# Designed miniproteins, single chains: the designs that were tried, part 30

Each design is a single chain, and the fold is of that chain. pLDDT is the mean over its residues in the fold that is shown.

## One batch from the design tools (miniprotein)

Design m1082
Fold by ESMFold2-Fast:
Parts: C-alpha cells; structure tokens; sequence
Structure m1082 (fold): chain A 67 residues (1-67)
C-alpha cells in the first residue's frame, strides 16, 4: 500500500527526467502491489511519451475498464 505509492512517486520522477525504462519498471511494481488503475494509467502515459502510441492506448483502455 504505502510501498506502492512510493513506487508510483519514483516512476513519476523517472518519467519527468526522461528515464522511461525506469519509470515503466516502477509502475509495473506498483501495479503488483495493488495500485492497478494508477499504474496502468501511468504506463499508458509513459508509453505515449516514448512514441509507442498503440501500447499507450492499450494501457489507458485497461485502466478505464477498471473504473
């Protein structure tokens, strides 16, 4: 719970610095710790920033389906 939130924060910081690979790793770990919707949404955002538009849409759609 608290650990998942810290992983999201680290992922967001990595994404802000342009370290998309590290951001993806942190968001995947946060998802495993129960922050599924937030992690899927952030994975979609980071994939979009990498230019992986199809993958970004997939993850954003998955997050929306859980809401």
Amino acid sequence: LEEGKKLLEKGLEAMRQGDFETAIEYFKKARELGLEVESLRNLGIVYAKQGKDELAVEYIRKAAELE
Scores: mean pLDDT 83

Design m1083
Fold by ESMFold2-Fast:
Structure m1083 (fold): chain A 56 residues (1-56)
Amino acid sequence: SPLEREEAVLMARITVEKSSLDFMKDTGKLTPEEIERIKKEIRELEERLRKTRSEV
């Protein structure tokens, strides 16, 4: 279904974003404000995933 496909895409995107954040934190190139902004984006993707799952 379209919702199952959206769930899979969101899961993949969340994984990539988390991996990217960890790499950037390790390089020390992000400010605390930039880290919090990216964390907020990840939380918004996780909220969208939760909403998608609740609509199944």
Scores: mean pLDDT 78

Design m1084
Fold by ESMFold2-Fast:
Structure m1084 (fold): chain A 71 residues (1-71)
Amino acid sequence: MSAEELLREAEELERRGRELEREGRLLEAAEEYERAAELYRQVPGYEEKALEAEFRAGVLRLLAAMEKVLK
């Protein structure tokens, strides 16, 4: 897979994550962002994008866990 293919797939995964997040499907959204972060890590110069996606996934997992505790 080329760098261009990795970036295209990572961007697609981020789009899916955003859609799932808007639907309240927090764990599924987190999984898409985690996959995007893995792809960004494989491309030099995209470490910040990888960290952003990973951070967002972590926040979504935390929110999903809090919903289970509070409900």
Scores: mean pLDDT 83

Design m1085
Fold by ESMFold2-Fast:
Structure m1085 (fold): chain A 74 residues (1-74)
Amino acid sequence: DEEAERLRKQFEESKNAAVKTLKDIGAPQQAIDDVTQGLDLGLQGAISGDKALLDQGLAKWRQAVALAQATKAA
């Protein structure tokens, strides 16, 4: 499916941009792991229409944001 391939490309670009941003601010490896897992789950949920996968992806994204905020506060 051309649409699924487009989504994979967009999520891969978003993953690369997010990882670069987290590395640039000195975020811990756990934040990088959480953002990559969150985007992978989000992509699977978007392609399959599975809300549970989207919710799990959002939870991982929120964990990454919390770790990034803690890094900025230190």
Scores: mean pLDDT 81

Design m1086
Fold by ESMFold2-Fast:
Structure m1086 (fold): chain A 80 residues (1-80)
Amino acid sequence: YYDKGLQLFEQGKYEEAVKQFEKAIKYNGSNPEYYNNLGQALFKLGKYEEAIEYYQKALDINPNYEDAKKNLEKVKEKLK
């Protein structure tokens, strides 16, 4: 699921990538990378509030996750 989500994201198929990342999280809800990548796919779809939610979930699991911190700041700037 996760690798398929990454492949779909690289192809610009963001809605399909979201579905694959959701399945990855359902199977393993403790990996912060899954939440971060789901947030990135939602960001690409313009779903900024949902993207914030999932970046926060990634940081709840790993507070030192730099990519999730950078992505969270980037999406907050879009809401200015």
Scores: mean pLDDT 83

Design m1087
Fold by ESMFold2-Fast:
Structure m1087 (fold): chain A 58 residues (1-58)
Amino acid sequence: GPEEARRRAYEAAKAGGTVEGAAEAGRQMTLEADKLGPEEGRAAQRGAAEGYLEVAGG
C-alpha cells in the first residue's frame, strides 16, 4: 500500500549513505512502487524526498 511504499523509499534513501546514493536509491524505489500503482508511486516519491533531505541536510 502507499504507506508501506513511502516507508520503504524513505529507508532506502537513508541507507544510501551519500547524497548521490540517497537520490539513486529513492529513484529506484519510486520506479518499483509505481509498478504497484500511482498512489504507491507518489507515496514512494515523498518518502524518497524525505530521506534525501535528511541525508543532504546532515
Scores: mean pLDDT 84

Design m1088
Fold by ESMFold2-Fast:
Structure m1088 (fold): chain A 94 residues (1-94)
Amino acid sequence: SEELLKRLEEELEKARRALEEGDLEAALEHLKEAIRLVLELIDKGELEEAVEAAERVVEEAERLVERFPDSFEAQILLGIARIVLGLAKLLLSK
């Protein structure tokens, strides 16, 4: 879990830097990897960590959509991030 959280933080930092540089493709790649890491946290039953991580991914995906409002890929990524957050919250509430 500590290794997954560290990797997730690195991917979110890379996504934020790519967004600041206007690199949509790099930001999408790093946020996709962050979503994959959140799903690994869910699979391991680390649900509190998964919720916190998914909330951060949603925040970065919302920034990406604000920067690139015409990007269908960015909008889809935000939708996926929100679904993953909802799933993590649902599983935690059991």
Scores: mean pLDDT 89

Design m1089
Fold by ESMFold2-Fast:
Structure m1089 (fold): chain A 83 residues (1-83)
Amino acid sequence: MERKEELIKRAEELIDEYLKSDDFVDQVLAAFAAMILSLIKNAKELTDEDIERVEKILDRLSDPEYREEMKKAFEEFQKKLKE
């Protein structure tokens, strides 16, 4: 199924991109994408709903605004731990 292959490709590209970063948040996002990739590869059958959910997750993980928000949230958390 072409749609499943596209999701696998998107997840693999996202993992590769984020693993090139030394940022902790990017490494966490890469780990999450790797988990999603494992679920896609091990699924015997993907429903249209499953495909839509995975697409939404990958869209969110690849969103530059979301990535930046997660980095800011982590930096703020680190600052509060020092207080």
Scores: mean pLDDT 80

Design m1090
Fold by ESMFold2-Fast:
Structure m1090 (fold): chain A 60 residues (1-60)
Amino acid sequence: MKSQLEAGAKTAEEVLRAVKEHGEAKIRELSGDQEKVAQYRQTIEAAEEVAERYRKIAEE
């Protein structure tokens, strides 16, 4: 069980890294569109929360 949760946490962190890199690039690209910039920022925050939640669940 714990090993599977740890694998999930690692995957979530890898996904977060990809989401942050792509999202930050899009934020720079779309700097004139504040609504889309806000949506990308919210998406990055959600991915960070998911990664943190996985990390906490992996702890006993």
Scores: mean pLDDT 76

Design m1091
Fold by ESMFold2-Fast:
Structure m1091 (fold): chain A 74 residues (1-74)
Amino acid sequence: SERLKIAKEYYEKGLEYYEKGDYEKAALYFGQALLALGVPPEEIAEILEKHKDDPEKAAKELKERAEKKLEEAE
């Protein structure tokens, strides 16, 4: 459960920046949550590359994937 705790902490930090409109920092923290949950770094990199010109979309997709992975980990 330590990985789940760390992932939730990163996810909460991501939400904080997402609500402030700091999408680049939000994406960083949602990505860290996904890494803590065992998502491969290359999968996160693919999402970031797909949305490289749209930080809000990158943060949104990473947020949604982190939410799904947190639900599956419980």
Scores: mean pLDDT 87

Design m1092
Fold by ESMFold2-Fast:
Structure m1092 (fold): chain A 105 residues (1-105)
Amino acid sequence: MGKELGKKGLELGKKGVELGKKGDGEKGGELAVKGGTLAEEGAKIALETGDKEAAKLALEGGKAAAEGGVAAAKSAKNRRELALGIAGALRGAGAQFLADLALGK
């Protein structure tokens, strides 16, 4: 379960980076929020279960979502797009923090 969430978070985070860099702040931000949320849930499960492999996947997913959120925020054309980018970046950062705790860092 945690590994699947981390993998999906990474996939969506990477797509968020791609779309954000192409100037699609709305789609990039939405994908960064979804990816970061999935990575955060994966990290919580990894922290509770001690699954270090799930924690590593959640860490990579969180990094991708944070990068996607930042890219989306830089491409933002309005306050809603900016809020989505910031939310994605914060969710990604939270996933990284929890994943590092699960890894004993």
Scores: mean pLDDT 81

Design m1093
Fold by ESMFold2-Fast:
Structure m1093 (fold): chain A 80 residues (1-80)
Amino acid sequence: MKEEYKKAIEEALESFSDKFSQEQIDKAKEEAEKKLEETEDPREGARRGVQAAASSLMDGGASLDTVSETTRAIAEKLKE
């Protein structure tokens, strides 16, 4: 379900609130949500959403290591 994937992505991003500003987290959530809504298949939408969130964080100046850690956390939440 799209809402379930959205919540998993949001929870994973919030877990990194000590590494990112709230503005960076909110932008990453917004970009992920856009990809989820645009994509017909909820699971494919979730994968695209994770990629969009990662790209948003990198554009905001986050390191590749921190972004990789964040995307891994989101992927683990999506399995739950």
Scores: mean pLDDT 75

Design m1094
Fold by ESMFold2-Fast:
Structure m1094 (fold): chain A 87 residues (1-87)
Amino acid sequence: SEKKKKARELTEQGKLYLLQGKYEKAVELFEKALELDPENADAWAYLAEALARLGKTEEAIEYAKKALSINPHNLDARAALGLAEDL
């Protein structure tokens, strides 16, 4: 419970850096979130988007698929997969 709450906090902070185009900082925060809660589909999806924007296409596809394996209805994961596949 406490670990999941901290993971959500880190995911929200990472999303803020993602929206600012600070992709390397976003990656660091999403990776920390996933260390605390590896079942956080949103964190996997946002990590995939940040990696796609950094040109790490293969890792982005892998992690977007990981997010979809946890929650197949995650729209951010589907968007990240589309972004990575179009690179």
Scores: mean pLDDT 89

Design m1095
Fold by ESMFold2-Fast:
Structure m1095 (fold): chain A 68 residues (1-68)
Amino acid sequence: MKKVLVVYAESEEVAKKAGEEAAKKTGADEIELLVGVDLEEALKRGEEIRKETGANVGVVDAEEYLKL
């Protein structure tokens, strides 16, 4: 089953950094970075991906993931 991780942050730099760390630590098939969005928008995007692809979708706050 395809695994997709959605990483969201207000800052592009933070999103990219979290995406790089996620790529090293997770077995996700795809990592999507969302910049300038909040949790609600990230969850909506995750639902769209899941509905369209049937993938297992995780959504994480980039700052939380980096423990910043």
Scores: mean pLDDT 78

Design m1096
Fold by ESMFold2-Fast:
Structure m1096 (fold): chain A 88 residues (1-88)
Amino acid sequence: KLEEARRLLERAKEALEKGDIKTALEYAQKAVDLLYSLDPDNPYVLLARAYLYKAEEALDKGDEEKAREYLEKAIEYAEKAIKELEKK
């Protein structure tokens, strides 16, 4: 399950490198949903979810640069959540 979340985040990063913000958002959302199912009270998971909401709102407004910034933050927090969950 953690390996699946990690793989989804790798896909999100690859999509961001290619400029595909929408695909990156979809993979990041799947990864964070998986992490939330494992530890819903984890502060890094909650922060990742918050930044995903901000990224989606930015995309809806056509602000791809802000969407990318928020996605990068969401991925960062999701990676921190994975690191914490691996210690348990």
Scores: mean pLDDT 83

Design m1097
Fold by ESMFold2-Fast:
Structure m1097 (fold): chain A 101 residues (1-101)
Amino acid sequence: MKFLLTDGDEEGILEAARRAVEEGRLLINTSPKKLSPETRELVEKAMEAAGVPDEVRELVRKIMETDDAHEIDKLLGELQRVARELGIEEGEGLSFDPAAL
């Protein structure tokens, strides 16, 4: 699964969500503004298209509904933990170095 983090206004997020649905990608908004119901629906469709488990979808929903930076950081930590449990980590010692991208 690929996660796109979008900081910006609601129009920019909506456009990114449309592209994410089309490409089968996940979109996560870390903006302090609460997303419109339309934007949330597009993100939900993207998660469904990508076959994202309900626990990940719930965490993404909470991130989108939160306007507290501290809560967003905490939820992102939970999302990363769940992503590792789902095998998104490319295996120990072979090819994953986030600092090399």
Scores: mean pLDDT 57

Design m1098
Fold by ESMFold2-Fast:
Structure m1098 (fold): chain A 94 residues (1-94)
Amino acid sequence: SDALHKGGFGGGGAGAGAGGTPPAIAALSPLERRVLALLARNAGRLVPWAELARELGVSRATVRRAARRVAAAVAEAGLGTVALSPEGATFTPA
């Protein structure tokens, strides 16, 4: 996913010259942005909490907390929906 140009998440309502990332997404921590990237890579597919924790090198509790922030930011930015379940998370693009 190199060279995504401005609007790497498929949009950008207000084109800030430096990359067009929605403010809600820009406010995410590096960990939360990695959660979003993994969920976006697996769009429409359930990603188990254990897999997210293992891929990111953090605890399941940390990933669940990050995923809640990502779900809120994705909804705020109008990028789609992140469904949270006991098994894991699923990102459905808008």
Scores: mean pLDDT 77

Design m1099
Fold by ESMFold2-Fast:
Structure m1099 (fold): chain A 74 residues (1-74)
Amino acid sequence: SEAERASEEQLRNAVLEAVRSAQPEGASAREIAEALGISVATASRQLNALLEEGLLERKKDGRYVISEKGLALM
């Protein structure tokens, strides 16, 4: 369980960093999936969780950008 939590936190941090690296244009779920070697479904779940936490924002074009709150965490 602790190893699973560490893996989930590592994935979460990798997704946040990948979105930050795509600033200011942001990144799509597909681009995050390709960058991290994960499925689009996994990327979408992580992006949605981070969006719900207020660490990401979604642009009108559907791309994700890091929020002020997300930047403060990093």
Scores: mean pLDDT 81

Design m1100
Fold by ESMFold2-Fast:
Structure m1100 (fold): chain A 74 residues (1-74)
Amino acid sequence: MAAFAADHAPVKLSPEAKKAFEEGIKRARDLRDQLAAEGKSPLEQAGAYGEAVRKGYIEAAKINGVDLTKRFTF
């Protein structure tokens, strides 16, 4: 999932950026699993996962020299 998203991102990610994104996805999955264990709704789980993935992608893009922080206002 994460590797696929990184490979098909609008910005081509370096191997270092892809690794950072994959690590971010692992943390996002851990967070989702923690929320599920706490009995949070599927919507809350999906929202937290999506936000963590977004942050991971922004960090990966930054490693690749692209600042997405000013372009994506949620």
Scores: mean pLDDT 68

Design m1101
Fold by ESMFold2-Fast:
Structure m1101 (fold): chain A 79 residues (1-79)
Amino acid sequence: EEAMREQAEALAVTAKVLRFIGDLIDEEIAAGKPVTPELTKEFQEKSEKYLKEVIENPDPEDVERVLAHLQELLARRAA
């Protein structure tokens, strides 16, 4: 199950980054800002910074939660 845990860690990081990007988009829409190349660059820079932060400080609870959900998903898909 080490491989499953590694996948859970990767998915937890990916999910966190994607939620962060989604939140950024929602905030800019709520602020009435148009999507511009400058905004896209800002999103990339913020996403890179957040990705590094999440990789350096993975949350064990998030990993455990994702691992449990991944195991459930695989069990349901196999049934």
Scores: mean pLDDT 72

Design m1102
Fold by ESMFold2-Fast:
Structure m1102 (fold): chain A 95 residues (1-95)
Amino acid sequence: MDVSGIVEAIRRADALPPGGEARGTAIGNDGKEIDVTVRKLSDDEIEVHAKAADGGSVASTVRTVKKALEEAGYEIESIEVDLAAKTVTIRARKR
C-alpha cells in the first residue's frame, strides 16, 4: 500500500480556497492503482472521491483512502460506496 499520492493531494487541496480540487494516485494493498480527487469544502472539510482500477477492490480503496486521511490529520465523517461503479466518496474533517 502506498498512500503518499493521496496525502500529497490532500495537502494541495488544503492550500486551495473552498471549491478547489487536487488529484493524486495511490496503490492499494492489492497492488492496483487508485485514482483520487480531493475537493476542499471548507477550511476544515474535504471530500475525497476515489475509483478502483479494473481488478481492484472497493474494500482496498476504502482502506487506502482512510489510511491517507488519518496520516494527513483528518477524521472521517462519512463514507459512501457505489459497488457497481467501484467508486468511494469520503467526507473528512481536519482534526
Scores: mean pLDDT 81

Design m1103
Fold by ESMFold2-Fast:
Structure m1103 (fold): chain A 86 residues (1-86)
Amino acid sequence: SLADEIRALQARFDALVARGRALAQQIPDPALRQRYLLELEILEGLALISLGVGKVIGDDAFALEQLRRFLAELEARIAELEALLA
Protein backbone atom coordinates (compact mmCIF):
# COMPACT_ATOMS: atom_id res chain seq x y z
CA SER A 1 0.00 0.00 0.00
CA LEU A 2 1.04 3.66 -0.35
CA ALA A 3 0.95 3.96 3.46
CA ASP A 4 3.42 1.04 3.74
CA GLU A 5 5.72 2.71 1.15
CA ILE A 6 5.57 6.03 3.03
CA ARG A 7 6.40 4.26 6.32
CA ALA A 8 9.36 2.41 4.73
CA LEU A 9 10.75 5.57 3.08
CA GLN A 10 10.25 7.57 6.30
CA ALA A 11 12.27 4.94 8.23
CA ARG A 12 15.02 5.10 5.57
CA PHE A 13 14.95 8.93 5.67
CA ASP A 14 15.27 8.95 9.49
CA ALA A 15 18.23 6.51 9.32
CA LEU A 16 19.98 8.66 6.68
CA VAL A 17 19.41 11.86 8.71
CA ALA A 18 21.08 10.15 11.69
CA ARG A 19 23.99 9.05 9.45
CA GLY A 20 24.32 12.55 7.98
CA ARG A 21 24.45 14.12 11.46
CA ALA A 22 27.10 11.60 12.57
CA LEU A 23 29.21 12.41 9.47
CA ALA A 24 28.74 16.20 9.86
CA GLN A 25 29.93 16.00 13.50
CA GLN A 26 33.29 14.67 12.17
CA ILE A 27 33.99 17.92 10.22
CA PRO A 28 36.87 19.78 11.96
CA ASP A 29 35.87 23.23 10.58
CA PRO A 30 33.11 24.53 12.91
CA ALA A 31 31.58 26.83 10.24
CA LEU A 32 31.33 24.02 7.66
CA ARG A 33 30.03 21.59 10.33
CA GLN A 34 27.26 24.04 11.35
CA ARG A 35 26.33 24.59 7.68
CA TYR A 36 25.85 20.84 7.03
CA LEU A 37 23.96 20.34 10.32
CA LEU A 38 21.63 23.23 9.38
CA GLU A 39 21.09 21.83 5.85
CA LEU A 40 20.18 18.41 7.34
CA GLU A 41 17.79 20.09 9.81
CA ILE A 42 16.10 22.01 6.95
CA LEU A 43 15.70 18.80 4.88
CA GLU A 44 14.18 16.99 7.90
CA GLY A 45 11.76 19.90 8.50
CA LEU A 46 10.71 20.03 4.83
CA ALA A 47 10.08 16.25 4.77
CA LEU A 48 7.92 16.49 7.94
CA ILE A 49 5.93 19.45 6.53
CA SER A 50 5.34 17.57 3.23
CA LEU A 51 4.10 14.47 5.11
CA GLY A 52 1.78 16.68 7.19
CA VAL A 53 0.39 18.42 4.07
CA GLY A 54 -0.22 15.02 2.43
CA LYS A 55 -2.20 13.87 5.47
CA VAL A 56 -4.29 17.10 5.61
CA ILE A 57 -5.23 16.97 1.90
CA GLY A 58 -5.60 13.14 1.91
CA ASP A 59 -3.03 12.72 -0.89
CA ASP A 60 -0.64 9.88 -0.04
CA ALA A 61 0.78 10.01 -3.59
CA PHE A 62 1.82 13.65 -3.03
CA ALA A 63 3.40 12.76 0.33
CA LEU A 64 5.26 9.81 -1.25
CA GLU A 65 6.55 11.95 -4.18
CA GLN A 66 7.82 14.70 -1.82
CA LEU A 67 9.43 12.15 0.53
CA ARG A 68 11.25 10.54 -2.46
CA ARG A 69 12.48 14.00 -3.54
CA PHE A 70 13.83 14.89 -0.07
CA LEU A 71 15.35 11.40 0.29
CA ALA A 72 17.30 12.00 -2.97
CA GLU A 73 18.49 15.41 -1.64
CA LEU A 74 19.56 13.78 1.64
CA GLU A 75 21.46 11.02 -0.22
CA ALA A 76 23.28 13.74 -2.22
CA ARG A 77 24.26 15.56 1.03
CA ILE A 78 25.55 12.31 2.52
CA ALA A 79 27.65 11.68 -0.63
CA GLU A 80 29.11 15.23 -0.24
CA LEU A 81 29.91 14.53 3.45
CA GLU A 82 31.55 11.17 2.63
CA ALA A 83 33.68 12.85 -0.08
CA LEU A 84 34.62 15.71 2.29
CA LEU A 85 35.74 13.25 5.02
CA ALA A 86 37.68 10.93 2.67
Scores: mean pLDDT 85

Design m1104
Fold by ESMFold2-Fast:
Structure m1104 (fold): chain A 71 residues (1-71)
Amino acid sequence: SELEELEKKKEEVEKKVEELRKKVEELKKQDPDRSNPELRKKLLEAEIELGVAEVELGVLNTIIKKLKEKE
């Protein structure tokens, strides 16, 4: 079922979002004043990856909702 495959993909992306949120939080804790340029770069990269993953999750949620509504 396409719906089942999309729900599995959603679970994978949700896990990725959770992992990236934890990574962002830990990087912020390591350099709360953003004084370390290497940690700032890692934080920026992690925030970009999180943003991309959140957009992917939003798209998957929209597709799954439409399929459940049989539109």
Scores: mean pLDDT 83

Design m1105
Fold by ESMFold2-Fast:
Structure m1105 (fold): chain A 88 residues (1-88)
Amino acid sequence: MGEEAIRLAREAAELLLEAAREYARGLEGDEEALERARRLAEEAQRLAGKALELAASDPETLAEVEAILREAQREAGAIVEPALQRAE
């Protein structure tokens, strides 16, 4: 039901932000952080996919899930963009 889809979307968002932080650290030279970022991003995508699948039959829940994921993408970009600009 809707609560489960929203819960999974929030979990995916949290993992995506953690992946962004690890990716930013990796751009500063931490190779292990790049590997952690990839694994976190993969898990975030898996949970996001499940959230969207569960929400597919309910337009209201789908809109909420999409909003959560869109905001997480925006925040992740804000974390990564300065690191990309500083990367050599």
Scores: mean pLDDT 85

Design m1106
Fold by ESMFold2-Fast:
Structure m1106 (fold): chain A 78 residues (1-78)
Amino acid sequence: MKKEEAEKLIAEGEEKLNQGDYDSAIELYEQAAELGKEDLELKLRALSNLGRAYILAGDYEKAEELNKEVTKLQEELE
C-alpha cells in the first residue's frame, strides 16, 4: 500500500543521506511526501527529512520553505 511504499522510500532516503548522496535522498523523500499526501503524519515525516536533506546539500532556501510547510502541518496534527 502507499504508506508502506512511502516508509520504504524514507528508509532508502536515509541510507542515501548517510552515504552523502543528497540528490538521491531528496528525490526519494519527494516521492515519499507525494505518496503520503493523504496521511498527515507520513507526509510530515517525509517533508521533515526532505528539509534535512536540503540543509545537508547546502540549499537553505528550500530547507526554510519546507520548514514553514512542516510547521503548518504540525499545527494540523496537534
Scores: mean pLDDT 81

Design m1107
Fold by ESMFold2-Fast:
Structure m1107 (fold): chain A 83 residues (1-83)
Amino acid sequence: SMERERLLKEIKEEYERILELLKELEELGYDPLEVAIYRFRALALLQDAELAYKQGKDPSLLEEILKQLRELKEELEKKKKEL
């Protein structure tokens, strides 16, 4: 399904952006424990998405995971502006 392929690609791109933001936050002196928690949360969402894709799950599950990654990214962008 082209929709599932597109969603997985967007999920991977959002995950990479989150990793870049977390690296920037670490360099700015943000709490290392909170950075680790966000890193694990993002990785879990990526792994859930990859598994859902391989198992041919409904695109709605991938859309929900993408939404959660975008919400995490927005939270991290707000934290970066506060530093």
Scores: mean pLDDT 89

Design m1108
Fold by ESMFold2-Fast:
Structure m1108 (fold): chain A 82 residues (1-82)
Amino acid sequence: GVEKLEEELQAAVDAANAGDVETGIEHLKRAKEIAEKTKLTPEQAIRLLSLAMNVLAAAIEHNSQELIDAVRELIKALDKAS
């Protein structure tokens, strides 16, 4: 659960930093699906939110509205999971 969620989110960070918007969105979508099925501790939620903010920063730098929207949906799922 949590380990796979962190793996997908880290892959989204790496893809977004590389400017690979499509790959970033797919990893964020998988992370969101896992988050919706996972119960997080507050500490885990804060850690994952920090990674999501890194994706958001890259999305803004690359002017990708699609990536920004995908991050926003993940943040909502992480909040609900905690």
Scores: mean pLDDT 84

Design m1109
Fold by ESMFold2-Fast:
Structure m1109 (fold): chain A 70 residues (1-70)
Amino acid sequence: MKKEIKELAEEIHELIRKIEEEGSEEQIKKAKELLDKYGPLISEALENEDYEKVIELLKELKKELKKILE
């Protein structure tokens, strides 16, 4: 569980870095909107120690970030 969260977070950070370095202004804006949406939800799940929910939210965020790069 903790290892999966770390790996997902690392993959998300790499996607964000790639979007910021290589992405268009529109793509960067979309990434920020996703972080603003998912950030509070992930923080709430972490505060509640709902690691299953954290993993679900991280997987969905990763999927949405990948769509931006298409």
Scores: mean pLDDT 83

Design m1110
Fold by ESMFold2-Fast:
Structure m1110 (fold): chain A 60 residues (1-60)
Amino acid sequence: TPEGREIILRAAEEGGRVFKERLAELKAAGKDTLENTREALAEGFEVMGRVEEEEMAALA
């Protein structure tokens, strides 16, 4: 549905923002780049999932 596609795109945008912010923080702290990327991706995906759930709940 149009609403479903919009939710996915919005969730992806939020997840991407969190990923970039977290990756920058970890790089500034001098952590290993591979570990930084993995950690930042995990946090980004978690935020994306939460946004999807919140948006879907709002449609009810």
Scores: mean pLDDT 75

Design m1111
Fold by ESMFold2-Fast:
Structure m1111 (fold): chain A 74 residues (1-74)
Amino acid sequence: EKEKKLEEFKKLLDYMVEKGYITPEQAEALLKLFEDIIENNPSDEEIDKRVEEFAKKYGLSEEQKEFFKNFIKR
């Protein structure tokens, strides 16, 4: 089940790179973030904090930030 979520997220990231919504570097870093979140199962507050820190470092838009927070917490 965790493996299926990871595969779906990877496909989503590949699609977003193809469409030009994010860079390959952002996609790689987001995949690593999601893998770490799946492994450690942190609180929703910690997930939000980690996505905010990611957005600040890698330059996600407000819309992208909210999208990834919601996707990860599903």
Scores: mean pLDDT 80

Design m1112
Fold by ESMFold2-Fast:
Structure m1112 (fold): chain A 77 residues (1-77)
Amino acid sequence: MGAGTAEVKEEIVEGDPNKKKITLRVPLPPDLSPEEAIEALKKQVKLYLENKGYKVIDIKARLLSADEVEIEVIVEK
C-alpha cells in the first residue's frame, strides 16, 4: 500500500446538496489495456467510496492521455 500521486477533486452537485461529484485522476498501468485498467479502477474506486459510507450513483471513466485516466463518480450520503 503506497501513497499514490492520484489527484482527487470533490464538488457539490448543483441543485442537489445531498450528492457530490468526485473526480479522480490516476496513472494508467502500462501492462493493461485501457479498457482493462478502466474496469479495474472503477471497481476499486466504488469499493473505496462505499467503505467511506457513500452510495455510488454513477461512475464514468475517460482517457485523458496515453498515461492517465479520469474517473468521475456521483455519490450520495
Scores: mean pLDDT 74

Design m1113
Fold by ESMFold2-Fast:
Structure m1113 (fold): chain A 98 residues (1-98)
Amino acid sequence: DVVKEIEEIIEEIRRIAEEIKDPELRKLAEEILREAEELKKIAEKTEDEEKKKEILEMLKVALKAVKKALEAEKEGNLLEAEQWLAFAFMALAIAKLI
């Protein structure tokens, strides 16, 4: 269940990354997608159910941030979009330390 939810969230992040039009922002979104895929592998290998849930929650945080980045780009606010993508990346980096 948890791994399936992780997979669904990563698929949503992938769709949003594809909608980002700015090349530099898209590159950051693709880096976030790579970090998310690494967290999925960690979740698949661990038998610790609490760790799987913590990874899922941080991926949900990252998804919300990536959605806000896309909204900011659509409004023409590239700086705000970059800041939301940086926040998403940081959330996933913290999740890897759990």
Scores: mean pLDDT 87

Design m1114
Fold by ESMFold2-Fast:
Structure m1114 (fold): chain A 68 residues (1-68)
Amino acid sequence: EVEKLVEEARKAIENGDYDRALQLAEKLALKGYFDEAIELFRELVKRGHPRAEQALLAVENIKKLKEK
């Protein structure tokens, strides 16, 4: 469920497992939980993950297109 996925992703970030956190954020985005995924991607961008910036931009663009 969304709360469990978000909790697991936050713990992964705290443990330095940014790849795991990215995977969990991508799962949230695929399920349509864009706001939760965006929050996690923003944190990963701050931590310097090389794929997080592109993932953040992609999910933000998908959300904007669905709102039109």
Scores: mean pLDDT 81

Design m1115
Fold by ESMFold2-Fast:
Structure m1115 (fold): chain A 100 residues (1-100)
Amino acid sequence: SAEDLLRELAEEIDRTVRELAALTTPESRRQVARVQMELGVLELALSMGVRLKLPKEEIVEIIERALERLRELAKELPPEQRAVVERFIERVEELVERFR
């Protein structure tokens, strides 16, 4: 269900935010902050979409657009932080496939 997807995505966001915080250096702080901001926007947008009972296709589009932005931001991250974001993207793509 959309509610199950929101719960699982929120858990993955929380995990990813904690992993990024642990790996953040002064040099990567700004780029990591941008990723954290995009993760927050995704969680808010999905929460609103579920509350408004948006069609399944629109919920998937919200997530896919956010993953594309995260993929672009990940290119600017050091390898360790990039790997964290890439794992998040892979896990969320699996959640989306189960939701479709």
Scores: mean pLDDT 87

Design m1116
Fold by ESMFold2-Fast:
Structure m1116 (fold): chain A 74 residues (1-74)
Amino acid sequence: SLREKAIEAAREAGEALYGPLAGQAVEDTVRRLIDEGRWDEVAELLDQLSKAAEKAGHTDLAKRLRELSEQFRA
């Protein structure tokens, strides 16, 4: 599902950029925002993670996060 893909990609980004504890924190934040129906905030967070991932050289992950961010803005 879109929800599961967003949570997985966000966790991967947090972990890759900031370590395992950050990955868990990002996962928990995205789950909470989705459960609260805060779609614009999910999109914003995924976009921010996409930019950080791209700067760090995680090009494929950055692309996945950007595409997911756009889907949550719909």
Scores: mean pLDDT 85

Design m1117
Fold by ESMFold2-Fast:
Structure m1117 (fold): chain A 75 residues (1-75)
Amino acid sequence: SSAEEAALKSLIENIRKQLKIYQEMVKKGAPQREIEHLRLGIKTSIEMARAMLKRYKGSPELQEELKKLEEELKK
């Protein structure tokens, strides 16, 4: 449904924003506990987005975007 697609796009956009915050925290040498807490939150959001994509017939483009975000988190 359009609502499900909108929710998925919103979640992916939120993941991008959180990933940017995570990268800035790492760069600035923020406390390791805070970095790990944010990293776990991002991982959970990626897992949720993946489940939504699999269940709601998500586009190949959204699947590709999610894979790129997951790879960025690994760095």
Scores: mean pLDDT 82

